# Designs tried in a protein design run: designed miniproteins, single chains, continued (2). Part 12

Each design is a single chain, and the fold is of that chain. pLDDT is the mean over its residues in the fold that is shown.

## One batch from the design tools (miniprotein)

Design m4387
Fold by ESMFold2-Fast:
Structure m4387 (fold): chain A 81 residues (1-81)
Amino acid sequence: MDEEARRLAKEAEEVLEKAKELQKKAKTPSKDLERAIRLAKNAKDLAEMALRSEDPVAQKSLLEQAKLYIEEAKKLVKKAE
């Protein structure tokens, strides 16, 4: 689980960075990119909380939520490309 949490935290950071770069290049503010940035930040926080959790059930729940947020953020980033 720790390896999965570290992987998800890294993936969330990469999605966050890409969303920020696309928003910086955008001619008009993008609601999809704003949402992607928020979701990626939340996913990173959830993955980091999972790494600190001593409860396996809580850790699994946090990682499942992080995965959902990352996937949604990735879809929004791809839509904005």
Scores: mean pLDDT 82

Design m4388
Fold by ESMFold2-Fast:
Structure m4388 (fold): chain A 81 residues (1-81)
Amino acid sequence: MPKLTDEEKELALRYQRQEMEKLMAQLPEEERARFQKEFDELEARYREAIAKGDEEAFWETMREMSRLMDEAEELVRKLKE
């Protein structure tokens, strides 16, 4: 399987950020601040992994971002019920 280019990694980050921003807009201030902090920390790790060419750290960060997004989606779902 071909490796992702740095451009493809940046594009993936952009989409993840936009989706997370949409979810955070639906959360109360306290929860929104928590998710924002965690996402900012993951974005920093993602960019560091790209800069270092650390494929393992990159994929670990991608998995953590997906998990954080799932948690935000679940919380939004619970708040609507």
Scores: mean pLDDT 82

Design m4389
Fold by ESMFold2-Fast:
Structure m4389 (fold): chain A 72 residues (1-72)
Amino acid sequence: MKEERIEKILEALKEMGITPSDKTIEQIKLAVDSGLTDEQIAITVALILYREGKITREQYKEFAEKIREALK
């Protein structure tokens, strides 16, 4: 179940043109393992990408929505 959620997030990122680093994948796994809701996970993943300089502030909202939809 948790592995399926991680795979969905990684697929969504790939569709958005983002290739996550091993460090980013590790942080995504930690977010999924922490018992967060799909919405909270989506926001956390988008925030990680924003902090790493992979996306802009404007893209942050769009990416959070796309990740949230992928987790449904």
Scores: mean pLDDT 79

Design m4390
Fold by ESMFold2-Fast:
Structure m4390 (fold): chain A 68 residues (1-68)
Amino acid sequence: GPEEERRREIAEHAAYLLAAKEARKLAPGELPEIEVERVSETKVRAVARVGDKEVEVELSIEEALELM
């Protein structure tokens, strides 16, 4: 329903922000490439690539809602 869709959107955004934050720690001043994927109905994953480095973040929808 609309609530499930909204929670998923929030979770995808939270994973993106967390991956961006972690990538910035590895390479400050470089722009990361970030991909967000739904792993399951309850989990999202974001992969950030910056230079030769990669960061992977996996969050449950519940964890993501606590971060936002």
Scores: mean pLDDT 82

Design m4391
Fold by ESMFold2-Fast:
Structure m4391 (fold): chain A 65 residues (1-65)
Amino acid sequence: MNEEIKEEAERLADKAIEAARAGDSFTAGAYITALASILTASKAAGNEEAAEFAEEQLDRAAAAE
């Protein structure tokens, strides 16, 4: 379960970074929103490992220019 959530979070971050680098801010924003939803759901569920990983992936996506 946690591994699947982590894989999805990483995938969403990668797609957000790709879109941001391509200048597609709308698509990048959509992937960031989905990733933020994983973080929020993980925190609400008390899944600290998934929440920490999702936050790390959000930070990685936010660092993309």
Scores: mean pLDDT 81

Design m4392
Fold by ESMFold2-Fast:
Structure m4392 (fold): chain A 86 residues (1-86)
Amino acid sequence: MTEEEELERRIEREVEAWLKQYDLDGDGTITPEELRAALREAMPNATDEQIDAAVDLWLEAFDKDGDGTITPEELREVLRERYTAK
């Protein structure tokens, strides 16, 4: 297995994990409402302001097409960029 094949397998695994955790309605995308709900469950001690700020930062980082949702393709793109470090 090449380093590129291992990288793609890792990215796909992480995309699947993110969708499993955050795609609450099973439509294949992550909405701001789904992110907020999942972050609320993951961080019960966080304030609403902290949750909203985290949602905004995630959308800014991952919402590449500006449609207000995070798609599997956007997740793959950002994760690939992070692993290749440019």
Scores: mean pLDDT 71

Design m4393
Fold by ESMFold2-Fast:
Structure m4393 (fold): chain A 58 residues (1-58)
Amino acid sequence: SAVEKEIEEAAKFHGVPVEELKKRGAKSLRAGAEVALEGGHTEAAQEGLRRSAEFLEK
């Protein structure tokens, strides 16, 4: 997918393995999901961030 290619290119730019960059991205997205939940954002917004983190963790 386009997202997978973007992640691979970013990993090369930062000189880290793709899996390491995916882990960093997933951590950031999970933190965003917690902030969204606390900030009174919708269930859909929180769910979207969580699903994105799950995608990167695969």
Scores: mean pLDDT 69

Design m4394
Fold by ESMFold2-Fast:
Structure m4394 (fold): chain A 91 residues (1-91)
Amino acid sequence: KELWKPDEKLLELLREAGATKEYYSEAEIVSLILNYLVKNKLLKYDESGEITIDLSNTLLGEITGKDEVTLEELISAIFKHLEEHGEKVIE
């Protein structure tokens, strides 16, 4: 089983979403990110009804370097951050 150990910054965000572990599967990370978005009411609608995510003044904004993203862009940025700053462990 492949697990990720997030860096301190991402781990703090996951802890706000209810995380208690040091190691996470990709599916667990995605679920925690979605829970964080819902809990913090970060989902926005544009004039066309498209859903965007407002990251301004959030820890996610610091991790991604962006103020607004789509869900696909956010998940991609999180996994890039894990590759650059986290550790991948094979169980």
Scores: mean pLDDT 79

Design m4395
Fold by ESMFold2-Fast:
Structure m4395 (fold): chain A 80 residues (1-80)
Amino acid sequence: MTPEEEFRELALNAVKTVKEIAPELYDEVVKIIQELFDRFSEFTEEEREAFLQVLRDLSNAKTKEEIKEAIAKLRELLQR
């Protein structure tokens, strides 16, 4: 798979977890991830790794608190 395809699969798992634990945050998370994905080619390797790590954190989240923390990290990446 291309790097973009790999990130897309991780994003799908992340949004599925959000929908199960905090469905009220689903639309916000999808929008942020989509905006970051659209800018993916502009990222450095370090920024791509940070994005990947947040998607992994979201996929493994067990509480709404963990989801909110991950959303904050995604917002930081978006503010460049």
Scores: mean pLDDT 79

Design m4396
Fold by ESMFold2-Fast:
Structure m4396 (fold): chain A 62 residues (1-62)
Amino acid sequence: SAEEKELEELLKQPEKGTEMAQRLAALKQDIKAGSDVEANLKRIALMLELARRVTAERQAAG
């Protein structure tokens, strides 16, 4: 999906700031609203993978 593609681009070139914050805020709002559970689970999985990769890259670089 377009959202998956956008998150893959962030995984390749992760930067701090606005985009990640916006994605997390939107995801939290959708979960609270009770929107599509399956879609939200996929979004959560992608966000967790992004966070894990950023953490691993920082650990490997340090």
Scores: mean pLDDT 64

Design m4397
Fold by ESMFold2-Fast:
Structure m4397 (fold): chain A 65 residues (1-65)
Amino acid sequence: MASPELVEEARRIIKENLKNPKNLKSFDELVDEVARRTGASREEARQAVLEALYKITKELKEKNK
């Protein structure tokens, strides 16, 4: 399970990636980046990236209405 702090760091990294279309990272690259920056295990980073992507997608849908 990912901590709320880890999920927020993942959200930050994903949002920075989305602002730079030229450097769009794959899911695996985002997981590796979160794990590297936070010191979390790859599995914890994977959970955090999944939760962060879900939250970002939901926010984007809500803002578009």
Scores: mean pLDDT 75

Design m4398
Fold by ESMFold2-Fast:
Structure m4398 (fold): chain A 98 residues (1-98)
Amino acid sequence: SSKEEEAKKLIAQGILAMEEKNYEEAEKLFNEALKSGNLSLQAQAQYYLGELYEQQKNYDKAIEYYEKAIELAEKANDEVLKKVAEIALEETKKKKEE
């Protein structure tokens, strides 16, 4: 759908903004992508929100977003994204303790 294609573009733009360390813009773009209604795209956006907060060393928020990504990826039957988000969650918990 046009909304799904828009969400894909928003995620791609958010990733670029995150790479440039424009964290405010990246967060806005990922939050807009959550409006897609597509569970897999919502899971991807939640995952990248997790990475966004992890890069800022806000591990508590990163954990919350990775947990949301896992839940949505499971509902979407996206086993690859679920596993990637589970690994990111475990690594982020370890970083929080260090």
Scores: mean pLDDT 90

Design m4399
Fold by ESMFold2-Fast:
Structure m4399 (fold): chain A 67 residues (1-67)
Amino acid sequence: FSEITKKIAEKLGLSEEEIKKLEEERKKKYPTIPLELLMIAHAYNLDPIKDYDEILDIYVELLLSLK
């Protein structure tokens, strides 16, 4: 996983096993959606398609808080 993926996972309280399961789900159901956005959807109990704009807003805020 990328450094950004690891930092987001830490902020969201996700384990490496949860991230690996999300990456497998991503490849099967959401291959065009980045893993980081699926991690946010999972952590906030959001739908990765229906709530995509909300997930992007959370992603931007997380990125600003990580550096």
Scores: mean pLDDT 80

Design m4400
Fold by ESMFold2-Fast:
Structure m4400 (fold): chain A 86 residues (1-86)
Amino acid sequence: SIEEEIAKAIDNKEIGSAIKLIVKLMKEGREPAEELIRKIAELLGVSPETVRRILKDSVKEGEEKNLTDEQTAILALTQLGKLRVA
């Protein structure tokens, strides 16, 4: 399942792949599991609430601008990267 693919990407620290799959899930009107969001937040050193907000905002902007899943994922990763603690 897509959720198993997301979990495997997170376990392998493949954040880009994980975010792309989550974007696809969210564009289909499905919410990612809280456990997956918490794991991504831990890997990035940000709060789970921050991850959820950036994903939601990125998906909304992607829909408004007719961006692909990959372009929307890049937008989300760029915003998450700006919040990363050095």
Scores: mean pLDDT 81

Design m4401
Fold by ESMFold2-Fast:
Structure m4401 (fold): chain A 98 residues (1-98)
Amino acid sequence: SELEELKRLAEEIWEKAEKEAEELLKSKDAKKLREKLIEALEELKKMADPVLHPSLDEKIEELKKKLDVELSEEELKELAKLYATAKAQVEALKRLAE
C-alpha cells in the first residue's frame, strides 16, 4: 500500500513535469527551453549534495553559452525531456524534504 502510494506520487510528479515540458516544446523556443532547464538545474543544485555542485555548474554554464543557438525539432524534444526530468527530480526532493 505504501509502495503504491509512492508510485502514484511519482506518476503525478512526472505527469505534471511532462505537461510543462510539452507546453514549452509547443513554443519551439530553444532559448526559453534552455532558460527553464537552467532554472530547474539551479533549483536542483540548492537541494543537491555539494559533491554534485561542480557537475551541475558545468551543465548550467554550457546551457548559458548556447542560449541563442538554434536547435532541430529532435534536439528540442530532447531538451524538453531533460527539462521534464530535472523538474520531476526537483519536485520529488521538495516533497521528501517536507
Scores: mean pLDDT 81

Design m4402
Fold by ESMFold2-Fast:
Structure m4402 (fold): chain A 61 residues (1-61)
Amino acid sequence: MLSLEEVIARAAELLSQLLADPRVPADRKRELLARFSEAVDNKDLEALLETAEEAERVLRE
């Protein structure tokens, strides 16, 4: 199982890719960034995993 730090790193990597992708709508970028920030503040492993999965899905189109 991934540690909290590893999940944060993975989610941050995916969000960085998503934020750099001009094909992704600005509203979607803002939404996912807000969810990531909230999950990090709450140390919510499940929310971080869900955010990473959603970001990966968006990147796949």
Scores: mean pLDDT 80

Design m4403
Fold by ESMFold2-Fast:
Structure m4403 (fold): chain A 106 residues (1-106)
Amino acid sequence: MAERRAIQERLAEHLNALLATVTAIDDESQAAQGLAGTAVARAVEALEAGDRRVDLSVTLRSAREAEALMRTVRALRAEGFDVRLTLTLESEEARAAYERLLAEEA
């Protein structure tokens, strides 16, 4: 219980830090925040089930959504989650951002 609670608190801190760096009040920024929040919620559900597996099926429409998702996925993996992504890339901007972020991990 104590370890699970500590991980949940760190995930909440990650989400709050992400929200603090997003200063724009536009639909793309709100979608990016919602996507990050959904990923964290899935991780919390997995922890409550005694699991570390997180399966995410996500449609990325903007570079901001791709950046928010990949930063959140990195934070989840750092906490020991097995994150599996099924991605639909609906814009060239989202695809380019995703490819850039993958290259940064190489």
Scores: mean pLDDT 73

Design m4404
Fold by ESMFold2-Fast:
Structure m4404 (fold): chain A 76 residues (1-76)
Amino acid sequence: MSPREAALAVAEALLRGSRENPEAVRAALADVRAEGARNPELRELAELSVEMLEAALAGDREAALAAAERLAELVA
């Protein structure tokens, strides 16, 4: 699986999850923010993850995919 294929799958899963259970996605967003605050070395990952989760909650497919692609590139 390429980073782009992984990003698309993650973005699609989060968009679906946000429609089906937005409370779980909001809880994940809070946890990611808290972890980024505790671990400076994870801050960039946490910020991109927050952008992706917020875009998914907003139903913004393009923003969610763009954030997921940047996140995939960072961890590749």
Scores: mean pLDDT 80

Design m4405
Fold by ESMFold2-Fast:
Structure m4405 (fold): chain A 66 residues (1-66)
Amino acid sequence: MSIEEVGEKIAELTGLSREQGILAAEIVRDNPDKSVEELGKMIAERTGVSRETGIKAAEIARALLV
């Protein structure tokens, strides 16, 4: 699955924009050593969404990038 496809799935499941979902997928791809909580914080800081939404986006991206 491409990063764009993962980003679209994140957007669909979380209510993020397509661009925010793609950014979340890129953050997860580029930081494979980080916890979901750390990735969620990074996503929240970069997109302006809540930490809870960022964590959900990170969980979805991690599952799809396997």
Scores: mean pLDDT 85

Design m4406
Fold by ESMFold2-Fast:
Structure m4406 (fold): chain A 100 residues (1-100)
Amino acid sequence: SDELEELALLLKRMAEAIEEYKKLGVPVKEIAKRLLEGLEKAIEYLEKYVPDTEETREILEGLKEAKKLAEEAYRTGDEELLEKALEKVKEIAEKLEELA
């Protein structure tokens, strides 16, 4: 679906931006804040525009899990939590590309 393709593209671009910020040495908390903002937009997009199915519920759960990891990374500055959040975003983007 066009909505799943758009969400996949949003997540893919977000992951690419975060990887670039890491390479540039941007502080963990600043990267985590940007990831949080992107995840909030992705969750809002899915809830408003994507039909409620078993697959899209799993995507929503994954996005909420990634958001919690990013929130903790923002609070603590823990690089490992940021990496876990980023890995989850990449996994969700791959799954969305398969569903689209």
Scores: mean pLDDT 87

Design m4407
Fold by ESMFold2-Fast:
Structure m4407 (fold): chain A 93 residues (1-93)
Amino acid sequence: MEEAKEYLRKAAELIEDEELKKKIEEAIRNGDIKKALSLLGEEAGLLASEKRYELAIEILKLAKKAALALKTEEGKALAENLEDAIKYLESKI
């Protein structure tokens, strides 16, 4: 749990939208890891639509580390999906 929260906090520092950053930080404080990961994924998708691929990739890499740090089957499946998204975005650079 704490290791996952640390990766999520690092990802939150990359968020430029102040209101979104606050929502992610609140989700982390409340232990709502799933909500924090969802918000990070939505922001990475928005950044990718703006062709800001490098920042989107960095956010997704931290989200992947957080998902793996949960040491759950759901976290592993999410990390695999995040890796596919990272590879797709890296192909655009």
Scores: mean pLDDT 87

Design m4408
Fold by ESMFold2-Fast:
Structure m4408 (fold): chain A 75 residues (1-75)
Amino acid sequence: SAEIDELRKRIEEAKKLPPDEAIKKLGEATLEGSKLLSQAIKQRAPTDFLSEVLDVGLEAAKGQLEAEKELRALR
């Protein structure tokens, strides 16, 4: 899916940013992933697609946690 591919690209680009900016961008991607999952469920999308959307959302959330750890280490 083009939407999933775009989210994956945004997550990878966000990981290259400084921790504070990465947190913001990965947080945005996490919210977009949640919205995409909710919309896909409403549209009765195939379960394989739902699983792929969930995986991308988890990648964004995990990236956000790692960026937060990095930011705290800069104290």
Scores: mean pLDDT 84

Design m4409
Fold by ESMFold2-Fast:
Structure m4409 (fold): chain A 73 residues (1-73)
Amino acid sequence: NAVDELEAAIRALDKDGVRQALERLGVSPELADKLVALVTPENAEQILTLLVRPLRQGVKPEDAARAALAKLG
């Protein structure tokens, strides 16, 4: 599913994979672009905690994306 694809792409630091997974989840292009820019080795674990975990808990993708960006800067 798109959340599993997103987690795999983040762990692989695959920015194109992250963008595609966010698009499939229905995240807006603006938020997706901002999140993709933050996909680095230093941020990967924090993105998994702040974005992927809420998505697995049923938080709406757009809301999870906004919350993750607010915490990551």
Scores: mean pLDDT 87

Design m4410
Fold by ESMFold2-Fast:
Structure m4410 (fold): chain A 69 residues (1-69)
Amino acid sequence: KLPVEDAMHGKQTVDPDDIMPRSDIIARIDRLMEQGDYLGAVIMAAVEITVRPSPEFQRLLDEAQARLD
């Protein structure tokens, strides 16, 4: 079970944007897909979704995974 946390506040986790900007990560995933490295794109998107779930990373993960199939 989840402990009681400030789930509605943005300060629940470490600042992932300070590690790598979201736009930069999206650009890297796009580059991997452009190169045909769909596995690399899946791995990168999956890691980012683990750090913070977002519709963009979810879509990128699903898209890269679809390319593998």
Scores: mean pLDDT 68

Design m4411
Fold by ESMFold2-Fast:
Formats: C-alpha cells, structure tokens, sequence
Structure m4411 (fold): chain A 91 residues (1-91)
C-alpha cells in the first residue's frame, strides 16, 4: 500500500541520519509512528516539522494553526489542524 511504501522510506531516511543528525532521525521516527496511527496525525506532525525547520517558534506555529482552523470548512482539514494544535501545545 502507499502508506507502507511511505513508512519504509521514512525508516530508511531515519537510519541514514541516525549517526550524523540523531535529532532529525528521531523526528522522522515520530512521523513514521504517527503514520501508523493515522494519516491525520502524520500530516499534522509533518506540518509542525516543516514550520520548525523554517525557523518558526512554538508560539508562531500555534497562532498560524489557529488562524487556519478558523478559516477551514472541510472536516478532514479541521481534524488535521486540531491534532497539530494539540501536538504543539503538548510539547
């Protein structure tokens, strides 16, 4: 399945990074674990990772996610944004 193929690629990437950049390896493993639990959780975590890599603070990420949630009308998009907000707040 597409999910299984993505999971294998994430596991390979984490293995390549484990010695040179253990923090990035750990984050990729967390994305893989979230993917196993549901696509919405994986999407939320990936959005947070991209924002952090771009240099955004926790406060900036939360503000932007809440703004997106207020504008969102699609229930699936709302679910992803709500999970992302919860993940950032629980850090």
Amino acid sequence: SEREEILKELEKEAEKLKESNPEDAELIRKIAEALKKGFEEAAALAMIYAAKKAGHSKEEILERLKELLEKAKDPEVKEVLEKAIKMVEEE
Scores: mean pLDDT 75

Design m4412
Fold by ESMFold2-Fast:
Structure m4412 (fold): chain A 72 residues (1-72)
Amino acid sequence: MTTTVNMGVSNAPTVAGALRAEAEEEGGSAEIEETDTRLRVVGRGKSAETEFEAELDPETGEGEGRVTTTRR
């Protein structure tokens, strides 16, 4: 089952850090890819995989993100 949530993002690195911490607490891992215009985090827990993607304005650091959670 897949759930997608869209959100406005003003501090994408903070959101990425929180998702990484959550995946690590579940005994999983997280991968982070960051550029000036895009941030992607993939957290792999034991029961679910969570992907966060955000498109950012390089001048303001603001933009839109989405979180997709996939469960077995």
Scores: mean pLDDT 69

Design m4413
Fold by ESMFold2-Fast:
Structure m4413 (fold): chain A 74 residues (1-74)
Amino acid sequence: SPLVAELDEVLARLQAETDPAERRELVEELGRLYEEMIERMRAQGVPEEEIAFEEAAHRQTLALLREEVDRLEA
């Protein structure tokens, strides 16, 4: 899956990257990929309850990563 490959690449880059500005860009890219995942789930007929759960999980992950970057810049 191209989307899974893109997710793996972004996550690997986040793990290796030490520059806060570059990490912020990677977190934004991760957010874009998460939105694409949700769109594909809707297109595939996944129930809205499952989609809502996945969106909540994505929001939590992004919030934690953003807090981590903020701490590195502080």
Scores: mean pLDDT 84

Design m4414
Fold by ESMFold2-Fast:
Structure m4414 (fold): chain A 57 residues (1-57)
Amino acid sequence: DELLDYLAKMVSEATGIPFEEAKERLKQRTAEYVAKGADERLALSVSAGEIISEHLK
């Protein structure tokens, strides 16, 4: 998924988390939101923002 890879790279660069770990965290959080009825693209974007925000706290 092009969007997943793009957002995983952004999370990795913003947080210092390795790309593979960032991608796994994004997949996990996105799957939780999608299971609750969220759109996949919206869930990916929200999940990326949350992971970055959590790191900045």
Scores: mean pLDDT 82

Design m4415
Fold by ESMFold2-Fast:
Structure m4415 (fold): chain A 101 residues (1-101)
Amino acid sequence: MNVQQSQQYRDIGIKYYSQGQYQQSISYFDRSIQLDPNDYQSWHNRGVAYYHLGQYQQSIYYFDRSIQINPNDVASWMNRGQAYDQLGQHQQSQQYYQQAG
């Protein structure tokens, strides 16, 4: 896997994300993940982009993938909890907020 190119695509994705171009950022995070599927930050950032598009079920899936790779990723636990809150599943969000601290 080309880890350096994966990081470059993640950086481009973050740039599009910061400009509010969430669909473009997702495309670059997809490219990053294809090159390095263990880059939990790309999985996390993809989840955040889907969250901003209102696709909460998709965002939860990608936060789950980030957590599976790095279970100490507090940001993914917190953002997953927020996505569950948006779906009205407050019991699950409370569990994730507690674990995230």
Scores: mean pLDDT 83

Design m4416
Fold by ESMFold2-Fast:
Structure m4416 (fold): chain A 136 residues (1-136)
Amino acid sequence: SKEEALKKLEEAAEHLERAVRLSTNPEAKRQLRLARAYVLQAIVYLKNNDFDGAIRYAKQAALDVAKAVVLETDPEAQRQALEALEDVVDALILLKASPEVLADIVAALDAAAAQSTNPEAQRRLAALAARVKAYL
């Protein structure tokens, strides 16, 4: 599943590039730029068969995107960020990230859902958290 995880990370990087361009909140934009850099780093590690490095950077990307989703008020930027978050989480599952890593992701997704003021973002974050919990 390395090839499937790589595809998910590449899709996440594209969504994050769009989210950064569309973002209207300076702090959300900063978190999205950091997340994109982490996704690109995860891709480098994965291509070099460093699965632990890929998981570490993908985890950090997911945490930063979850924060950006809460802060972002532009609907399209938020949608692109949510798509990227789903792709990064899918990559972590495909890479068989540890229960500890997945539990940290669940905590961040639950916190983001609770803090989000957008009902669609709340539903998507909660659904993603529930999906990750199935692997715990």
Scores: mean pLDDT 92

Design m4417
Fold by ESMFold2-Fast:
Formats: structure tokens, C-alpha cells, sequence
Structure m4417 (fold): chain A 74 residues (1-74)
């Protein structure tokens, strides 16, 4: 899951820099890679973080997409 960790770390850096849309994209990509690896707990967490980042960016479509993914893993 090295790529998943890379996206997560990039998401944290972008979120802290105020690049919320890019942080949302990075967290979403991390979530997808954890989901593919079978780590559904981390996937849910990172899809949730993606939704929060998209919300801060004003990206309603990104937020909806990330929330849909997070809720599908309950």
C-alpha cells in the first residue's frame, strides 16, 4: 500500500497548505487503494477525510462522491 500512503501524505500536505480540492483528490485516491487492498477501515476513514476536504473547497460533487464511497463500506 505504498501508493496509498503516498496519496495520504500528499493529501495532508495539501490540506495544511489550504489546497483543499487537491487534498480531497489525494485522500480519495488513498481511500480507493486501501479499499482495493481490503483495508476497509482505512478506506472509510480516508473517503471521509476526502469529503471534508471537498466540502472546504466548495466541491459539492467531490463531497457527494466521497460520502457515497464512505457509506458503501459500512
Amino acid sequence: IDDANTYYNNGVKNFNAGNYKQAGDDYFNSGQLYEKAGDLESARLYYGRSALAYDKAGDSEGKKKSLSKATSLV
Scores: mean pLDDT 84

Design m4418
Fold by ESMFold2-Fast:
Structure m4418 (fold): chain A 79 residues (1-79)
Amino acid sequence: MEKLREEMETGVTQVGLSVFASTEKDEKVKQLLLELQSLASSKNADIIKKTMQELNNTKDPQEKVEILEKGLEEVKKEN
């Protein structure tokens, strides 16, 4: 049962990042979203969820880049 929960959490974070990337107009933000999606796993789901929540609270492309770069750094530390 825990394996199913981990797979669902990974799936939700990957789908969430895909939706953000598909609707994003800024090329740099879109590229960082796709990079974060490629690294998404059950182990970093909490980091990705926080990153997505912070992205929802801003419309500034530069602020989005900073949020995504921080999220990527934290995800890479967990690898």
Scores: mean pLDDT 74

Design m4419
Fold by ESMFold2-Fast:
Structure m4419 (fold): chain A 61 residues (1-61)
Amino acid sequence: SPLEARRQALVDEIRETAKRMAEAMKAGNKEEFLELKKRYQELVDEYHRVDAAIAAERAAQ
């Protein structure tokens, strides 16, 4: 399913963004941390939308 592929891509992006946030915090790069935190929230919000869409498609079968 294209939606399941998108969900997996979002999981991978969330994981990498979280890793980069931890690295930015450790380096004391507050500006990069805040930008990554915003991106992380956007990715999590999209993940929930895609997950809901997958559930709706499965319910329609």
Scores: mean pLDDT 86

Design m4420
Fold by ESMFold2-Fast:
Structure m4420 (fold): chain A 89 residues (1-89)
Amino acid sequence: AEEYRKKAEELIQKAREALRNGDYDTAVKLAEEAYRYAQKVYEETGDLEFLARALITLSEAYLAKGDIDKAKEVTREAAKLQGEYFKKK
């Protein structure tokens, strides 16, 4: 779990750096990989907040690339996860 979390955090940081540099293709690839590791963290720990952060980064990368439909899809998924987290407090 912690190993996957560290890998996901590193990938999120690199994805955001790629977004700042205008390298949107790299940003999408890194954000997609970060999301996969965040899913493994969620499966092992139930950490919905961290999974939602990875999805938000992925949505930002899709928006920057102009993939509006995928961006909307992952934004809706992040909102669902946040809603579930707050219901359980």
Scores: mean pLDDT 80

Design m4421
Fold by ESMFold2-Fast:
Structure m4421 (fold): chain A 77 residues (1-77)
Amino acid sequence: SPEEIVEEFKKKMEELREKYKGKPISDQLKALNKLFEEAKEKLQKYRDETGDNVAAKEAYEKFLELYDKYYEEIKKS
């Protein structure tokens, strides 16, 4: 479900935060961008298979909020 894709993204983002703590900003951003692209691909596959554009849009908005928050945290460190 889109909710499960969002929850997986949150979990992987927390794992990335721990793994990349104290690493260069460029490495953190590269890892975050890769994770975000993977999440978008999973959501697109869900959309293609189910046609549920409303649930997919809501999940994508949550991805953007989570991405932006973490991106700003990386940029300020």
Scores: mean pLDDT 79

